# Designed miniproteins, single chains: the designs that were tried, part 17

Each design is a single chain, and the fold is of that chain. pLDDT is the mean over its residues in the fold that is shown.

## One batch from the design tools (miniprotein)

Design m562
Fold by ESMFold2-Fast:
Structure m562 (fold): chain A 94 residues (1-94)
Amino acid sequence: MEGLKAAIEYLEKAAEAVEKGDNESAIKYLEKAAEAAPELREDAEKVIEMIRKGAPKKQVLAGIYYALSKAYAKAGDTDKAREAWLKFVELAES
């Protein structure tokens, strides 16, 4: 099973958890995303490390949107991939 759709859903839930300040749930969702789509494992693990090191919320969200843009692109959802990439750029540059 590709699990890519499941990984996308977990990454979206991770972003929502980070927005709410629920870093514990965010880490659990990122771990599930990495398990569902091994090709996203490195990206998810980098975000988990950022959370554990106390990185600012905007940098953590940037990492999640980078992973989402990559996941959407692999799923063939070019419009959502572009939207996620633009959010990543905005968060990383601000």
Scores: mean pLDDT 86

Design m563
Fold by ESMFold2-Fast:
Structure m563 (fold): chain A 60 residues (1-60)
Amino acid sequence: SPEIDARIEEVEAEMDRLSAQLDAAIKAGAPKEQIRELAGQVASKVAEYILLLMEKKAEE
């Protein structure tokens, strides 16, 4: 589905941005609370990505 493909692309871009933010925060020595929050956001987006891939596979 073009809709699912577009959502996958969007989530991939969001994961890339959040992962870059997490990496930058770790390198800058940001507070542990900020690192935990960013790591949680990355984990949430990874879960969303996996679910979208499963949904796309079900369309086959």
Scores: mean pLDDT 87

Design m564
Fold by ESMFold2-Fast:
Structure m564 (fold): chain A 68 residues (1-68)
Amino acid sequence: SVDDIIKEAVQKIRDNPKASREEILQIIMEAVNKIVDYLESQGEHDLSVLGQKQQELVDAVNATLKEI
């Protein structure tokens, strides 16, 4: 699920609190690709749904970075 993909990305950041900006961006890019693949597998082609899920990922990552 998208929620599981976001949780995996968040956990990777928590496991590496000294991660560089480049490393964090790589984690985000990998999670975005997984979200795209998941939505395609479900037959979801509405780009507004993709945008919402990408924003949920970014918000979760930013919240995690503020707590580390």
Scores: mean pLDDT 85

Design m565
Fold by ESMFold2-Fast:
Structure m565 (fold): chain A 106 residues (1-106)
Amino acid sequence: SEAEEQERLESLEEAEKKTEEIAQELIDKYKESDPELAKKVEEYLELHKKLIERARNSKTEEDVELPEEEIKRYLELELEVRALIAELKGKVEEAKKLREEHLKEL
């Protein structure tokens, strides 16, 4: 229904804004102390925006697929960014677990 489509689009927009705000906070925190880490967060945000744009504009499942290489990179960056968010919130133990998971995928 049109109402279900509207709710879906609003949910995507809210999730996108939240991700962008957190990513920007991380970039601002690390751009002076760890420029390489800030660059990784920027790359994550760029790939996340591409995924959301494809999801928003897709009319078929096939239209949603990013190149396999970009999907793999996004997943790798997602684990690292989640660890940074946990550290930002003072959750050191959670950050450690996420980093250990990231290392297992390398």
Scores: mean pLDDT 70

Design m566
Fold by ESMFold2-Fast:
Structure m566 (fold): chain A 106 residues (1-106)
Amino acid sequence: MREELRRAVERAVEWARELARERKTDEFRLFHVGGRGGRAVTVFAYARLDPETGEVVASAVFVAEGDEALAEEVAALLREAGFEVRLERAPGVYRVTGSLRVPAPA
């Protein structure tokens, strides 16, 4: 799981940066990481335009069921990649959102 998690964060970061760089604000990419028995992490990568600044925000979102330690490791890996991280807790679910502002091309 740990190596699969690192690869998942790397993939999500690459996809989020690519979508933001290419300004594909109408696209998102989704995949699942997880073993047998319902312990799955759902991963979303997307980009959105900030209408006030004209910057594009790259976003990587991880939804983990019932595993706070996994959510904290994802948060640490996203911070190492230069993303601003928000961790949200709900009953049985942890959501980790990484965000990176990409400046407008010159």
Scores: mean pLDDT 75

Design m567
Fold by ESMFold2-Fast:
Structure m567 (fold): chain A 66 residues (1-66)
Amino acid sequence: GKTISPVSGKEIIDGILPVEEVEAYLKSLGQPNPVPKDKKEITIEEFIDIGGEATFAYAKRLEELK
């Protein structure tokens, strides 16, 4: 199904998040961005691993929008 980013409202394909979406979301929470600067995209699973509870809530919302 179509998964929509709760940050930008853009479509997410195959559970891959653009790094810019992740950076914008974490910045909105006042959280440091732990994503390596050489990456252009990360998976939802990598996003959860990096951000813990805050990113888990975001990823859970993405799953519910399928």
Scores: mean pLDDT 61

Design m568
Fold by ESMFold2-Fast:
Formats: C-alpha cells, structure tokens, sequence
Structure m568 (fold): chain A 77 residues (1-77)
C-alpha cells in the first residue's frame, strides 16, 4: 500500500510536469508528503520531493523524473 500510494503520486507528479501544470505538480508533492506522514516515513517523502523538484529544475524529461523517483523510492525502502 505505501509503495502503491507513493508510485501513484510519483506518476501524477511526472504527468503534471509533462503538461506544464505547476499547481498539480505541487499537489502531488503534497500527496507524497501526506503518504510519508501516514506511514511514518516522512524522511522518505522529503527525499523524493527534493529530488523531484531538483530534476524539474535540471530540465529532465517527465519519463526520467518518474524513473529516477521510483528508483529513489526503492533505494530508501
């Protein structure tokens, strides 16, 4: 369940970036944070959020953003 909820928000974040929808991207970042809090994994959530916006600032593709965030999630589990 934790992995499933995180992956849904990671996908939503990447999709929002693909559409240039900054408000939805922030919304999914807040979803990552809320999921982290609910499962006692706020540190994991913070790492994913920081990486996500760093990748956006670096101009990474939505596909690369999703892949790198999913890889980071698996690393932190």
Amino acid sequence: KFREEMREHIRGFAEAVAKGDSARAVGHALGILATGIDYGKEDVANELIQLGFKLVDAGKSPEEIEAELERKLDELL
Scores: mean pLDDT 85

Design m569
Fold by ESMFold2-Fast:
Structure m569 (fold): chain A 72 residues (1-72)
Amino acid sequence: MAEFEERAAEAATEVARANREALMARGRAMLAAGASREDVLLALGREVAGMIEDEELREFLLERLDEAAAAL
């Protein structure tokens, strides 16, 4: 039943997008509060690694967080 699997994959993608946006917003808020970029990346990286059991999703979020931090 491909339709169910497709909907599940779409939901997972939506969750990944929402999590990335939330991490980005949190990272910017921490930087605005005076935290260093390295401290922000370490804190958010630990949070993502601890909360997400899906290794592929975790690595994707960490990579996007690093790219976003480089653009800050």
Scores: mean pLDDT 64

Design m570
Fold by ESMFold2-Fast:
Structure m570 (fold): chain A 93 residues (1-93)
Amino acid sequence: SEKEREERQKRARLIVLDLEISLLEEILREKKKKGDKEGAEKVEELIEWLKEEKKRIEAGEPELDEEEREKEEERRNEIGEIMSEYVKERAKE
């Protein structure tokens, strides 16, 4: 039961991660189209980080140390800001 629950949660997390990567890839295309080189480079960095996170989760998700947790929080905040900016830009269309 518990193991089945953990496997279901892991699968759900991987699905969400794939959706986040897909959305960021769309945002990356928009930034490149607008000539926002700095924004594009930042989004590319976050996409690669999410892909590495996906591999970590697939490999059994070892416990993060304090430095790793701080980096995770920072990157998740950056993703949130980028997504919020994208939503605001679309709302102006």
Scores: mean pLDDT 79

Design m571
Fold by ESMFold2-Fast:
Structure m571 (fold): chain A 118 residues (1-118)
Amino acid sequence: MFPLTRARLREILARPEDFSPEELAAVRALLATPEEERSPEELAFLAEVERLLAEWEEAKKEYLTTTDVTKQVGALLRMIGVIEDLRRIARTTKDPRLAAVARALAKHLEREFESLLK
């Protein structure tokens, strides 16, 4: 089970105007696939994305709660790193559906990041 990934994919579907039809179709397909029907490549992809999203949530929490400027800058760099890793997955993944999902997640987090900077 991939609760952070599933939550973020549902958020993407709640704002369909921000994403391409290809990205939305890929997100719907991934959410609709039963866990027992997932390929080893899909499971590896979901595990990596879940890890990156956990890193994003920890970095965001630190950014919002820390009073230490050095830790705040470190948290921002960690969030940028997650976006860059998702963009890299989107460029390097051989499965075009998984590439589209990674691209949609990167766009979604980039928008959240821009909102945090005020």
Scores: mean pLDDT 87

Design m572
Fold by ESMFold2-Fast:
Structure m572 (fold): chain A 75 residues (1-75)
Amino acid sequence: EKELEELKRELLLEAENRMLEALAEIVGEPVPPAVTEGTAERTALLQELAERVPEEKLLELAEEIQKEIEEKLKK
């Protein structure tokens, strides 16, 4: 179903945008603007920022972001 595919894509982009924002804040880098479509450049940046944050903290952030997205979807 097209609506379900759109929701999945939006959810993944929202999670990526939120994770980039949170990771950038933690490492002290400038926060990249949110986008409607992922790019290889953003994926590479996410990986680089993630390497600079402890794995335990990455898991905690992933859980928090997942909860935030679930909250939005309840609307």
Scores: mean pLDDT 72

Design m573
Fold by ESMFold2-Fast:
Structure m573 (fold): chain A 107 residues (1-107)
Amino acid sequence: EKAIEKLLKEKASAAYYKNGELVAEARNTPEGPVVEELPEILKEAIELGAPRAALQEENGKKYLLLTGKEITDEQVKELEEKYNVTAFKMSDSSDIEKLREKYKALE
């Protein structure tokens, strides 16, 4: 079993958005885990223990959104440096939607 598929069965999920459009996702379904072609950063983030990870690409800028206490601030910074993204660590999944709304203020 692939490590990512095991994490999805344990309630992890990942999503890739480009200009507000969902391009690819990985999540568990009643029929089993679905893993579309994800950017490496999202696979690495959930393998590091983030229960939810999202990558937003907008106007050439990349933003990584992570939930959970399992991923450390040091690991978040390493992902920022490795993939040249701005990362945000959130306490729960509802904060991800609020952060997406704030992307318009970062431009």
Scores: mean pLDDT 71

Design m574
Fold by ESMFold2-Fast:
Structure m574 (fold): chain A 72 residues (1-72)
Amino acid sequence: PSEEELEADIKVALAEIYLAIGNLDRKKGDFEGALESYEKALEIAREASDHPDAQRLIKVIEEEIKKVKEEL
């Protein structure tokens, strides 16, 4: 893979990690921490927006942000 492809793959993986952290925080009732992690995931996923997996993640993260804002 090219360096550009590797960079996009790493960003997708990192966004997935922050999404998972946000999901754990929300399960613990830490809605502020969950929102911070989801917003970080969204920022990183948007940087890799040409990647198909990033587009799926952006939609999932936006839905989770909407849900957590309803709990705040």
Scores: mean pLDDT 83

Design m575
Fold by ESMFold2-Fast:
Structure m575 (fold): chain A 97 residues (1-97)
Amino acid sequence: SELAEQEAAAQRRLEEALAGTTDPLEQEALRLEYELTLAIRRGALEPEELLERARRLLELRIEVAKKLGVEYTEEELRADAEATLERFRAALEARAA
């Protein structure tokens, strides 16, 4: 199954990414991104729950970026986060139509 191959590839990428970091917040963000990717593919989560988890992921990414001294402001990271949430909403609405 193509879906099973894609899920196996995603799992391998997660394991490689987790091996590249020791930061608990970065590890939590990587795991949550993987879970969201699987949930979207499987249709396992209701839209509201998916958006809530995506918001949590984006808040974790903001905390990691601040900790690492990334050149983005918190406001810029939050704007990118909101744009990402809107893309998830649009994708879910397109699937419901």
Scores: mean pLDDT 70

Design m576
Fold by ESMFold2-Fast:
Structure m576 (fold): chain A 109 residues (1-109)
Amino acid sequence: SKAFILKEQKIVVSDLQLGASRYQGRVEPDEQQVAQVLSYLEALNENPYDSGALTDLQVYLGVLDLKRAVLPSDEVEQQLYATYYAVVTSETFQRFVTTLQQLQQEVEA
């Protein structure tokens, strides 16, 4: 369902924005993690109904969250939020949110 895949992408947007809001600015993001998340978002920008790219993104974000859960420290948690902040402030993410908003209007019409 197009409505379902867009709803799942909205959840990803909300989670990334929430994590970014918790970033305190004291640690640098992991550049490899930022690049990986942006690569999945770029694939979704090319095809917003790419269920494979969405699944890969969701799995990757789950792995990052699992690392925080099994090795809990303020530094590890802040590094994750630094990654989310770098993603959310990117042009790729801005385009992703704009495209998603447009597609939601089309599906709801």
Scores: mean pLDDT 86

Design m577
Fold by ESMFold2-Fast:
Structure m577 (fold): chain A 84 residues (1-84)
Amino acid sequence: SKFRENLDALVALVTRTLGPKAGAEARAMRNLIEDLYKQDHKTALSLAKNARRELVERVQAADPAAAPEVATLGEAMIKSMEAS
């Protein structure tokens, strides 16, 4: 789905900007959100919104040039979830 595609792109960008540990954490969060989305859309959506905010803040502090792309990918994932 477009949601999963955008999340995979986000994980790759986070790995590039914040390092492999942050990328692994983002991947673990992706798996949690994906599993939750099938059972509880509301909780998954809330978690995704919080995760996006935190990732944008961390990327902005480490690599400001990458922050707009992280924000856009995260927003696209959230909009896809809201439309479901």
Scores: mean pLDDT 79

Design m578
Fold by ESMFold2-Fast:
Structure m578 (fold): chain A 89 residues (1-89)
Amino acid sequence: IDFSKLDWKKDVLIVITEHEDGSVSATVFGDFSKPIVREAKELVEEAATPDSTLSEAAPSIVGAALLLAAEGFKVHILEVKEPLSEEEL
């Protein structure tokens, strides 16, 4: 994803990081002044706890993305594996 081309007023980015131990963490970037963006962040954060796998978190992340898309946001989902290299970013 080319982050310089994202408009944070209409674009939302969900970043899923898969750690070396198989756990996942996730974060949401967007306009948090909007209730639906905060609701999506809560869904993602509840699903992607330090002991959750990607398969356990995926339904809630997809659900959050669908809620955002229904409200007119352009949703981007980026999956990244640790360790991150600067060449992969």
Scores: mean pLDDT 72

Design m579
Fold by ESMFold2-Fast:
Structure m579 (fold): chain A 65 residues (1-65)
Amino acid sequence: MKEELKEIFKEVVKRMKKKPAPPELQAIIDDAAEKLGLEPELVKEAYARTASPEEIAKLVEEIEK
């Protein structure tokens, strides 16, 4: 579940503009939550608890290259 969320997040970021602004990140989480049938707040909390900020930054960096 959490690892699947990370893959979804990565794909959505890549499709948007490679580097989403903070408000757009919230929209991405909302979209993923709707697809999973979960509340956005729960998805955001679960993802943040599992993925380190460093790992997320690394994924965004790879997409931006």
Scores: mean pLDDT 57

Design m580
Fold by ESMFold2-Fast:
Structure m580 (fold): chain A 56 residues (1-56)
Amino acid sequence: MIEKAKEAIRRNLEAGLAPVSYLKTEGPEEERIEKAAETIVKMAQGGHAGSRALAA
């Protein structure tokens, strides 16, 4: 799940569309992607539909 979320975040960044979970993070790009992916996976496990789509 985390790897899929990281890939989705990178793809969105390449398109110029940063997800909100990424925008709330700070630091180098790879660290921000990792933190955002962890947040997305956690939210997906909590039943958040948008986060499930990014984590799957």
Scores: mean pLDDT 70

Design m581
Fold by ESMFold2-Fast:
Structure m581 (fold): chain A 69 residues (1-69)
Amino acid sequence: SLEEVLDELERLAVRYVVETGDTDPEKILRYLGEEFGLSEETLEKAIEVYKETGSLGEAVRYLAEELLK
């Protein structure tokens, strides 16, 4: 479900921040994309969502929706 994928993405984002001390939204999105084997094109689109909305949550939601296709 979307909720399960969002929970997993949130868990990995927290892990990245704890392990690296880096809270940069773009780096978090790149880490998530790499862990889930997403294409560079999908990742760049997620970064565009973040830049357009100013919301990491909206960008992560975009990644979750792409993972469910």
Scores: mean pLDDT 85

Design m582
Fold by ESMFold2-Fast:
Structure m582 (fold): chain A 74 residues (1-74)
Amino acid sequence: SLEEIRELGTETMERMKAAKVPSSVQLQVMEILGELQKTGDVEAAIARLRELAATSDATSRAIIDELIAGLKEV
């Protein structure tokens, strides 16, 4: 649901802030989640997040991978 996606997004952004994830990665995650809220296309969001994770540092990648796992359950 949109509510579950919104809650997952909020939790993910708080984790990223706490872990000192680079602002560029945080902005890209926000952009992907914002597009997901507009389109409802979970598969497209997961694909973009996977590409972002592949080019990110280990800490950022771990948090993005958890977000992907959460999105698969929605």
Scores: mean pLDDT 85

Design m583
Fold by ESMFold2-Fast:
Structure m583 (fold): chain A 78 residues (1-78)
Amino acid sequence: HMSLRELLEKAYKLYQEIKNNPNASEEDIKKVEQLVFRLLLLASQAEVADEDTRKRLHAQMEEILKELEKIYEEVKKK
């Protein structure tokens, strides 16, 4: 299992790579910023959540990471 810290670190690296890629459109950057914002909100909720809720929030954060990875791959293919 990926820790919350590892997940956040991967998300920020993907955000930086997409933002700094000359093939990334303004819409790509906006989408990534929205996903990172959502990820941070879920992470803040996880800090005060019980174990079951934390597991559900962690799963949602992993789905956001997958969306970031998809955008990164699409930007790289250009």
Scores: mean pLDDT 82

Design m584
Fold by ESMFold2-Fast:
Structure m584 (fold): chain A 89 residues (1-89)
Amino acid sequence: DAREKALKEIKEMEERFLKDVVPIADALAADPSAEFTVDGRTLKTTQDVLDYTAELLEEVAKLVLKYGDAEEQKDAEAALKKIEALKAE
């Protein structure tokens, strides 16, 4: 089932966010000179972490829009609008 595969990918992205992105954000807040590499991407600033987070959330939202139910799709559309607003600033 394509939906089950998409839900697994969303959960894997959620786990990457919690295990990789959140600890890196905390570490950069404690030491702004720190540098981290995640999947070949170098994260040096809070802005780099925000950009990476926005990309992960955008990928999750796209999967939910394609395979989610009507309520999940509404939440994904709202999330994408917030991501677009952050990118516009």
Scores: mean pLDDT 74

Design m585
Fold by ESMFold2-Fast:
Structure m585 (fold): chain A 90 residues (1-90)
Amino acid sequence: MKEYKIEVTNPLGEKVTFTVKVEEGERVAIASAKNSAGITYTVIVEFDEELKPLFPPLVVSNGGDLDRAIAEARRRGHEPVLAALEELKK
């Protein structure tokens, strides 16, 4: 197991910190955190074989952001990230 603190700047200019835990053999991890206004953000982080995070992570705050993130992951060919985002839509 490795644990990472991932910091993301939201559209309001606020820093949101996510604690992401990844186990051996996992390639994608999902974590959620709330900002100071109570808005929930979800990050999807891809990892290499050494459990190092690959940047930039994908960030979603609502259903519209999720659909946009899915379209972007398809366009980039990020299959593990695409699978994780489609699972979140269910």
Scores: mean pLDDT 68

Design m586
Fold by ESMFold2-Fast:
Structure m586 (fold): chain A 115 residues (1-115)
Amino acid sequence: AAEKAREQAKAAEQLTGDEARIVGDVIYKAIEAGSPEVEVDGVLTPERGAILARAVNEKGETYVAGAAFRRVDGRWEVLKEYGAVKVESDEEYQKLLDELREAAGITDEEVAAAR
């Protein structure tokens, strides 16, 4: 339980400034809505990012938080954000992730390159 949260925090430690803030805020919102164990999916490029954090509570209900962001004048700007939203299927989760990726302007080629 605590081990996954520590691994996600360690991944976030590789980010700096606004990147770390945006990713940290998304993870925190997912933890607040569900369990302290969260899964993070997304794409981060040098100029664009789309992330979605998923937490499952003790009842098996899935809650998500996410953000789409890009660099504007050398700074990260949030373009679209989801707060703590309940999803009822993996298809709804994937749809939210795809909507964030589209809002950030991240292409399928950029998604493949970031894997």
Scores: mean pLDDT 67

Design m587
Fold by ESMFold2-Fast:
Structure m587 (fold): chain A 89 residues (1-89)
Amino acid sequence: PPPYETLEVVVTFTGDIVAEEVLTVPSAMTLRNLYMVVLKRLNVPPNEVEAELFLDGERVDPEMTLGEVMEKFNLESPLHLEVRTRRIP
C-alpha cells in the first residue's frame, strides 16, 4: 500500500489489561509497532506483559503490516485488533 495511506484501528486490550484505543495509523505500520504505541500510551512496560494479537478472532503475526493483514484476511477499515494480555509474574 502507499506510504501515506492511513487506516483507522480500534485496539482492544483484554485479559490482565483492559483498555480500548482508537488510532489512525499508516498502513505500513506493523501490528507489533501498533500495540507497542498503545502500551506506551497506557504507561505499561512491555517487559511486564505477554500479548497475543487477534483480528476478528484470528491470531495474526505481529510482524505483518496493517496493509498486509488487510490484504491477506480481506478486511476493511476500521480494523478491530484484540490484544490478549497476561501479566508476567
Scores: mean pLDDT 79

Design m588
Fold by ESMFold2-Fast:
Structure m588 (fold): chain A 80 residues (1-80)
Amino acid sequence: MSGLLRRQAISLGIAAGSLRDSDPEIAKKLEKSAEELASRLPTEEEKQYTLEKFKKAKELAYSLDEVNGKEIVEIEQQVE
C-alpha cells in the first residue's frame, strides 16, 4: 500500500548507504528514521515490506563507488 511510503523507504536507504563510509553517524540516524517509518504502519506485512525496500536501497547505494543523481534514479528503478 502507497507508492509514497515505498519511495520514502528507498530514499532513506540510498542516503544511509551513500553516507555509510563518510558520515556513519548520519547513516545510523537515517536507519532509525526508516525503522520509525515502518513502526507507524498498521500491519507486520507493511512493516517488513518497508524495511526490505530500505535495506535493498541501502545495500545498492553502498555497493557503488559514488552516488550521483543518475545512480539514485537507477537504485529507485531497481528497488521499486
Scores: mean pLDDT 76

Design m589
Fold by ESMFold2-Fast:
Structure m589 (fold): chain A 74 residues (1-74)
Amino acid sequence: SEKEKVIEYLKEVKKLIEAGADPRTVLDKIAELLKNYKLSEEERKAVFKIAEAIHLGDRETAIKLVDELIKKLE
């Protein structure tokens, strides 16, 4: 399902953040998520907040926001 694919993609994003990947690499991965999947307005807003945390260098908040979005998607 599209939901399962989005969850898997978010897990990959989290893995990159936890591995200390360059913020540009993480942001490019997030941009691919937004291009390749149809997300609800709420889900798009959540992804935007994750991108903002990455831009600010706040990896802890970014990981927390990814976990919250995964939990909401189930």
Scores: mean pLDDT 85

Design m590
Fold by ESMFold2-Fast:
Structure m590 (fold): chain A 75 residues (1-75)
Amino acid sequence: SERLQREIARLAAEDPLAAAERVLRLAPTASAEELRAMSRGLSDGVLAAGPLSDDEARAVGEAMDALREAQKRAE
């Protein structure tokens, strides 16, 4: 949903680690639509956050990998 995308984007722009944790927690039970919204939100938020620390980049990468795997299983 657009609401979920905006929520994740806002969180990722302010706190990329918290956004990654939220995505990792929600992804296993999310619908295909929710997974897509979280993926877009996380990408948008990370772009808005500017330079990430190594820890932030790693956490976001793990969350993006989890979203890709969950999307493949949701087919």
Scores: mean pLDDT 86

Design m591
Fold by ESMFold2-Fast:
Structure m591 (fold): chain A 106 residues (1-106)
Amino acid sequence: MGLDLPLSKEDKEKVEKIAKELQELLEKAKEYALTDPKKFEEYKEKAKKLIEEAKKLAEEEKNENAKKLLEQIVTLAEGELKAIEVYREKGPEAARELLKELHAEL
């Protein structure tokens, strides 16, 4: 029997904040993908930076559940960013299929 310890309030708030910020940055990158290449690159780079910060937080995290959630958020965000790049190159249907496959694994 393992001790199933809940996430601390601080860890939960930290994970939720990162997830929300990544979602907002990726939504903006997708919005600009076909309309403004300069803004697309700006939001893409912001998303990449936050993904790297989330990876570092996951490596430093001592709570196994918080670490797993951060790793899942990173994996999903990297996949969504790749789908936005596919959307830019091949259009919305190809990107939607990739996102469905990624979301089905969570």
Scores: mean pLDDT 76

Design m592
Fold by ESMFold2-Fast:
Structure m592 (fold): chain A 65 residues (1-65)
Amino acid sequence: GEEALLNAILKASDNDQLNKAVLKAAPTADTAMEVSTKIIEAMSKLGIKSTDGKDVSVAAKSVDL
């Protein structure tokens, strides 16, 4: 679910593990934008907030992978 995907992202930063963990957590999601949206929703539910709104650029960059 979204929590597993978020945990994978928080655990792996700027490494090969991040890419593999994201694909493993959302193997049926053919749209990277949908995966990014689910991550943002999961962050919100866990009480994690973006500080300056720049966290959206990180989610957008995951689409460019």
Scores: mean pLDDT 49

Design m593
Fold by ESMFold2-Fast:
Structure m593 (fold): chain A 87 residues (1-87)
Amino acid sequence: SLDDVINANADAVVRTVGQDAYDRVVAVVRAFYDNSAVPPSDSTMANVRAFIVGQMMVANPDWSVSTLTTVPGVDRSRARMVQQLIA
């Protein structure tokens, strides 16, 4: 589930960027999936979620569609949706 993926990444993300940034990323990831019309497959999308969380935590405040589309399985439409949700 989304919560399982968020929880699996919590300790690593918090150690890297701190609690405030983690809370922001969690809000973005939840908003992304709340706006998704298609349920993700367990293995592929769990990896994509984890990678998106990781990428967002190291990204500059200027979130980039190009940066997000480097994530396997994230196309430009999905990257734009994430970018809009973090704005």
Scores: mean pLDDT 53

Design m594
Fold by ESMFold2-Fast:
Structure m594 (fold): chain A 93 residues (1-93)
Amino acid sequence: SDKIKKIKELIEKAKQAVDEGNYEEARRLVMEAVNLALSILTPEQRKELLEKLSEIADEYNKMLEAGMDEKTALRKFVEKVSKAIKELIEKSK
């Protein structure tokens, strides 16, 4: 699917942006990937993704509060978001 390919490309670009220290761009790219994923999921899968994203965002904030550096925390955030999207898309096949 062209949309699934685009989601993978957006996540890859987000990882590159984190590595380059461009954290604002990384967040923008992740949000674009999330919005695209939501557009192809069923209502039930959309609810599950939003719940997982809330948990991932809470974990990210806790990592920062615990003194983890922004680059490491954001990299883990992007990887967890990528995994959540992939698992839901695979279940829809």
Scores: mean pLDDT 87

Design m595
Fold by ESMFold2-Fast:
Structure m595 (fold): chain A 99 residues (1-99)
Amino acid sequence: SLVAEAEKALAALKAAKTPEEVLAALRRLVELARKGVTEEMAEIALEAIDIALEIDDEEVLKAALELARTLLRNCPDNRLLINSVIAEILRCIGKLLGL
């Protein structure tokens, strides 16, 4: 059920036309990630972070960073997945710092 809800949130993100719609979808993914992270849910959330990184909005980048941090806290013991999450955290921080 969490995976299906995450897929729905990602679909809403892909259909979003405003930063407010993007923020709503990212915040929904954060709520879902706080309940638990499977490998499949983490892949969905990582795709959402990639989309958010292209939008170049400070509040969107902050929400993407919170999603990535939440993934790291609840991530399954999968080294490749953990490395992907860390890379996304660094990308979010870099963009927020104008790097």
Scores: mean pLDDT 86

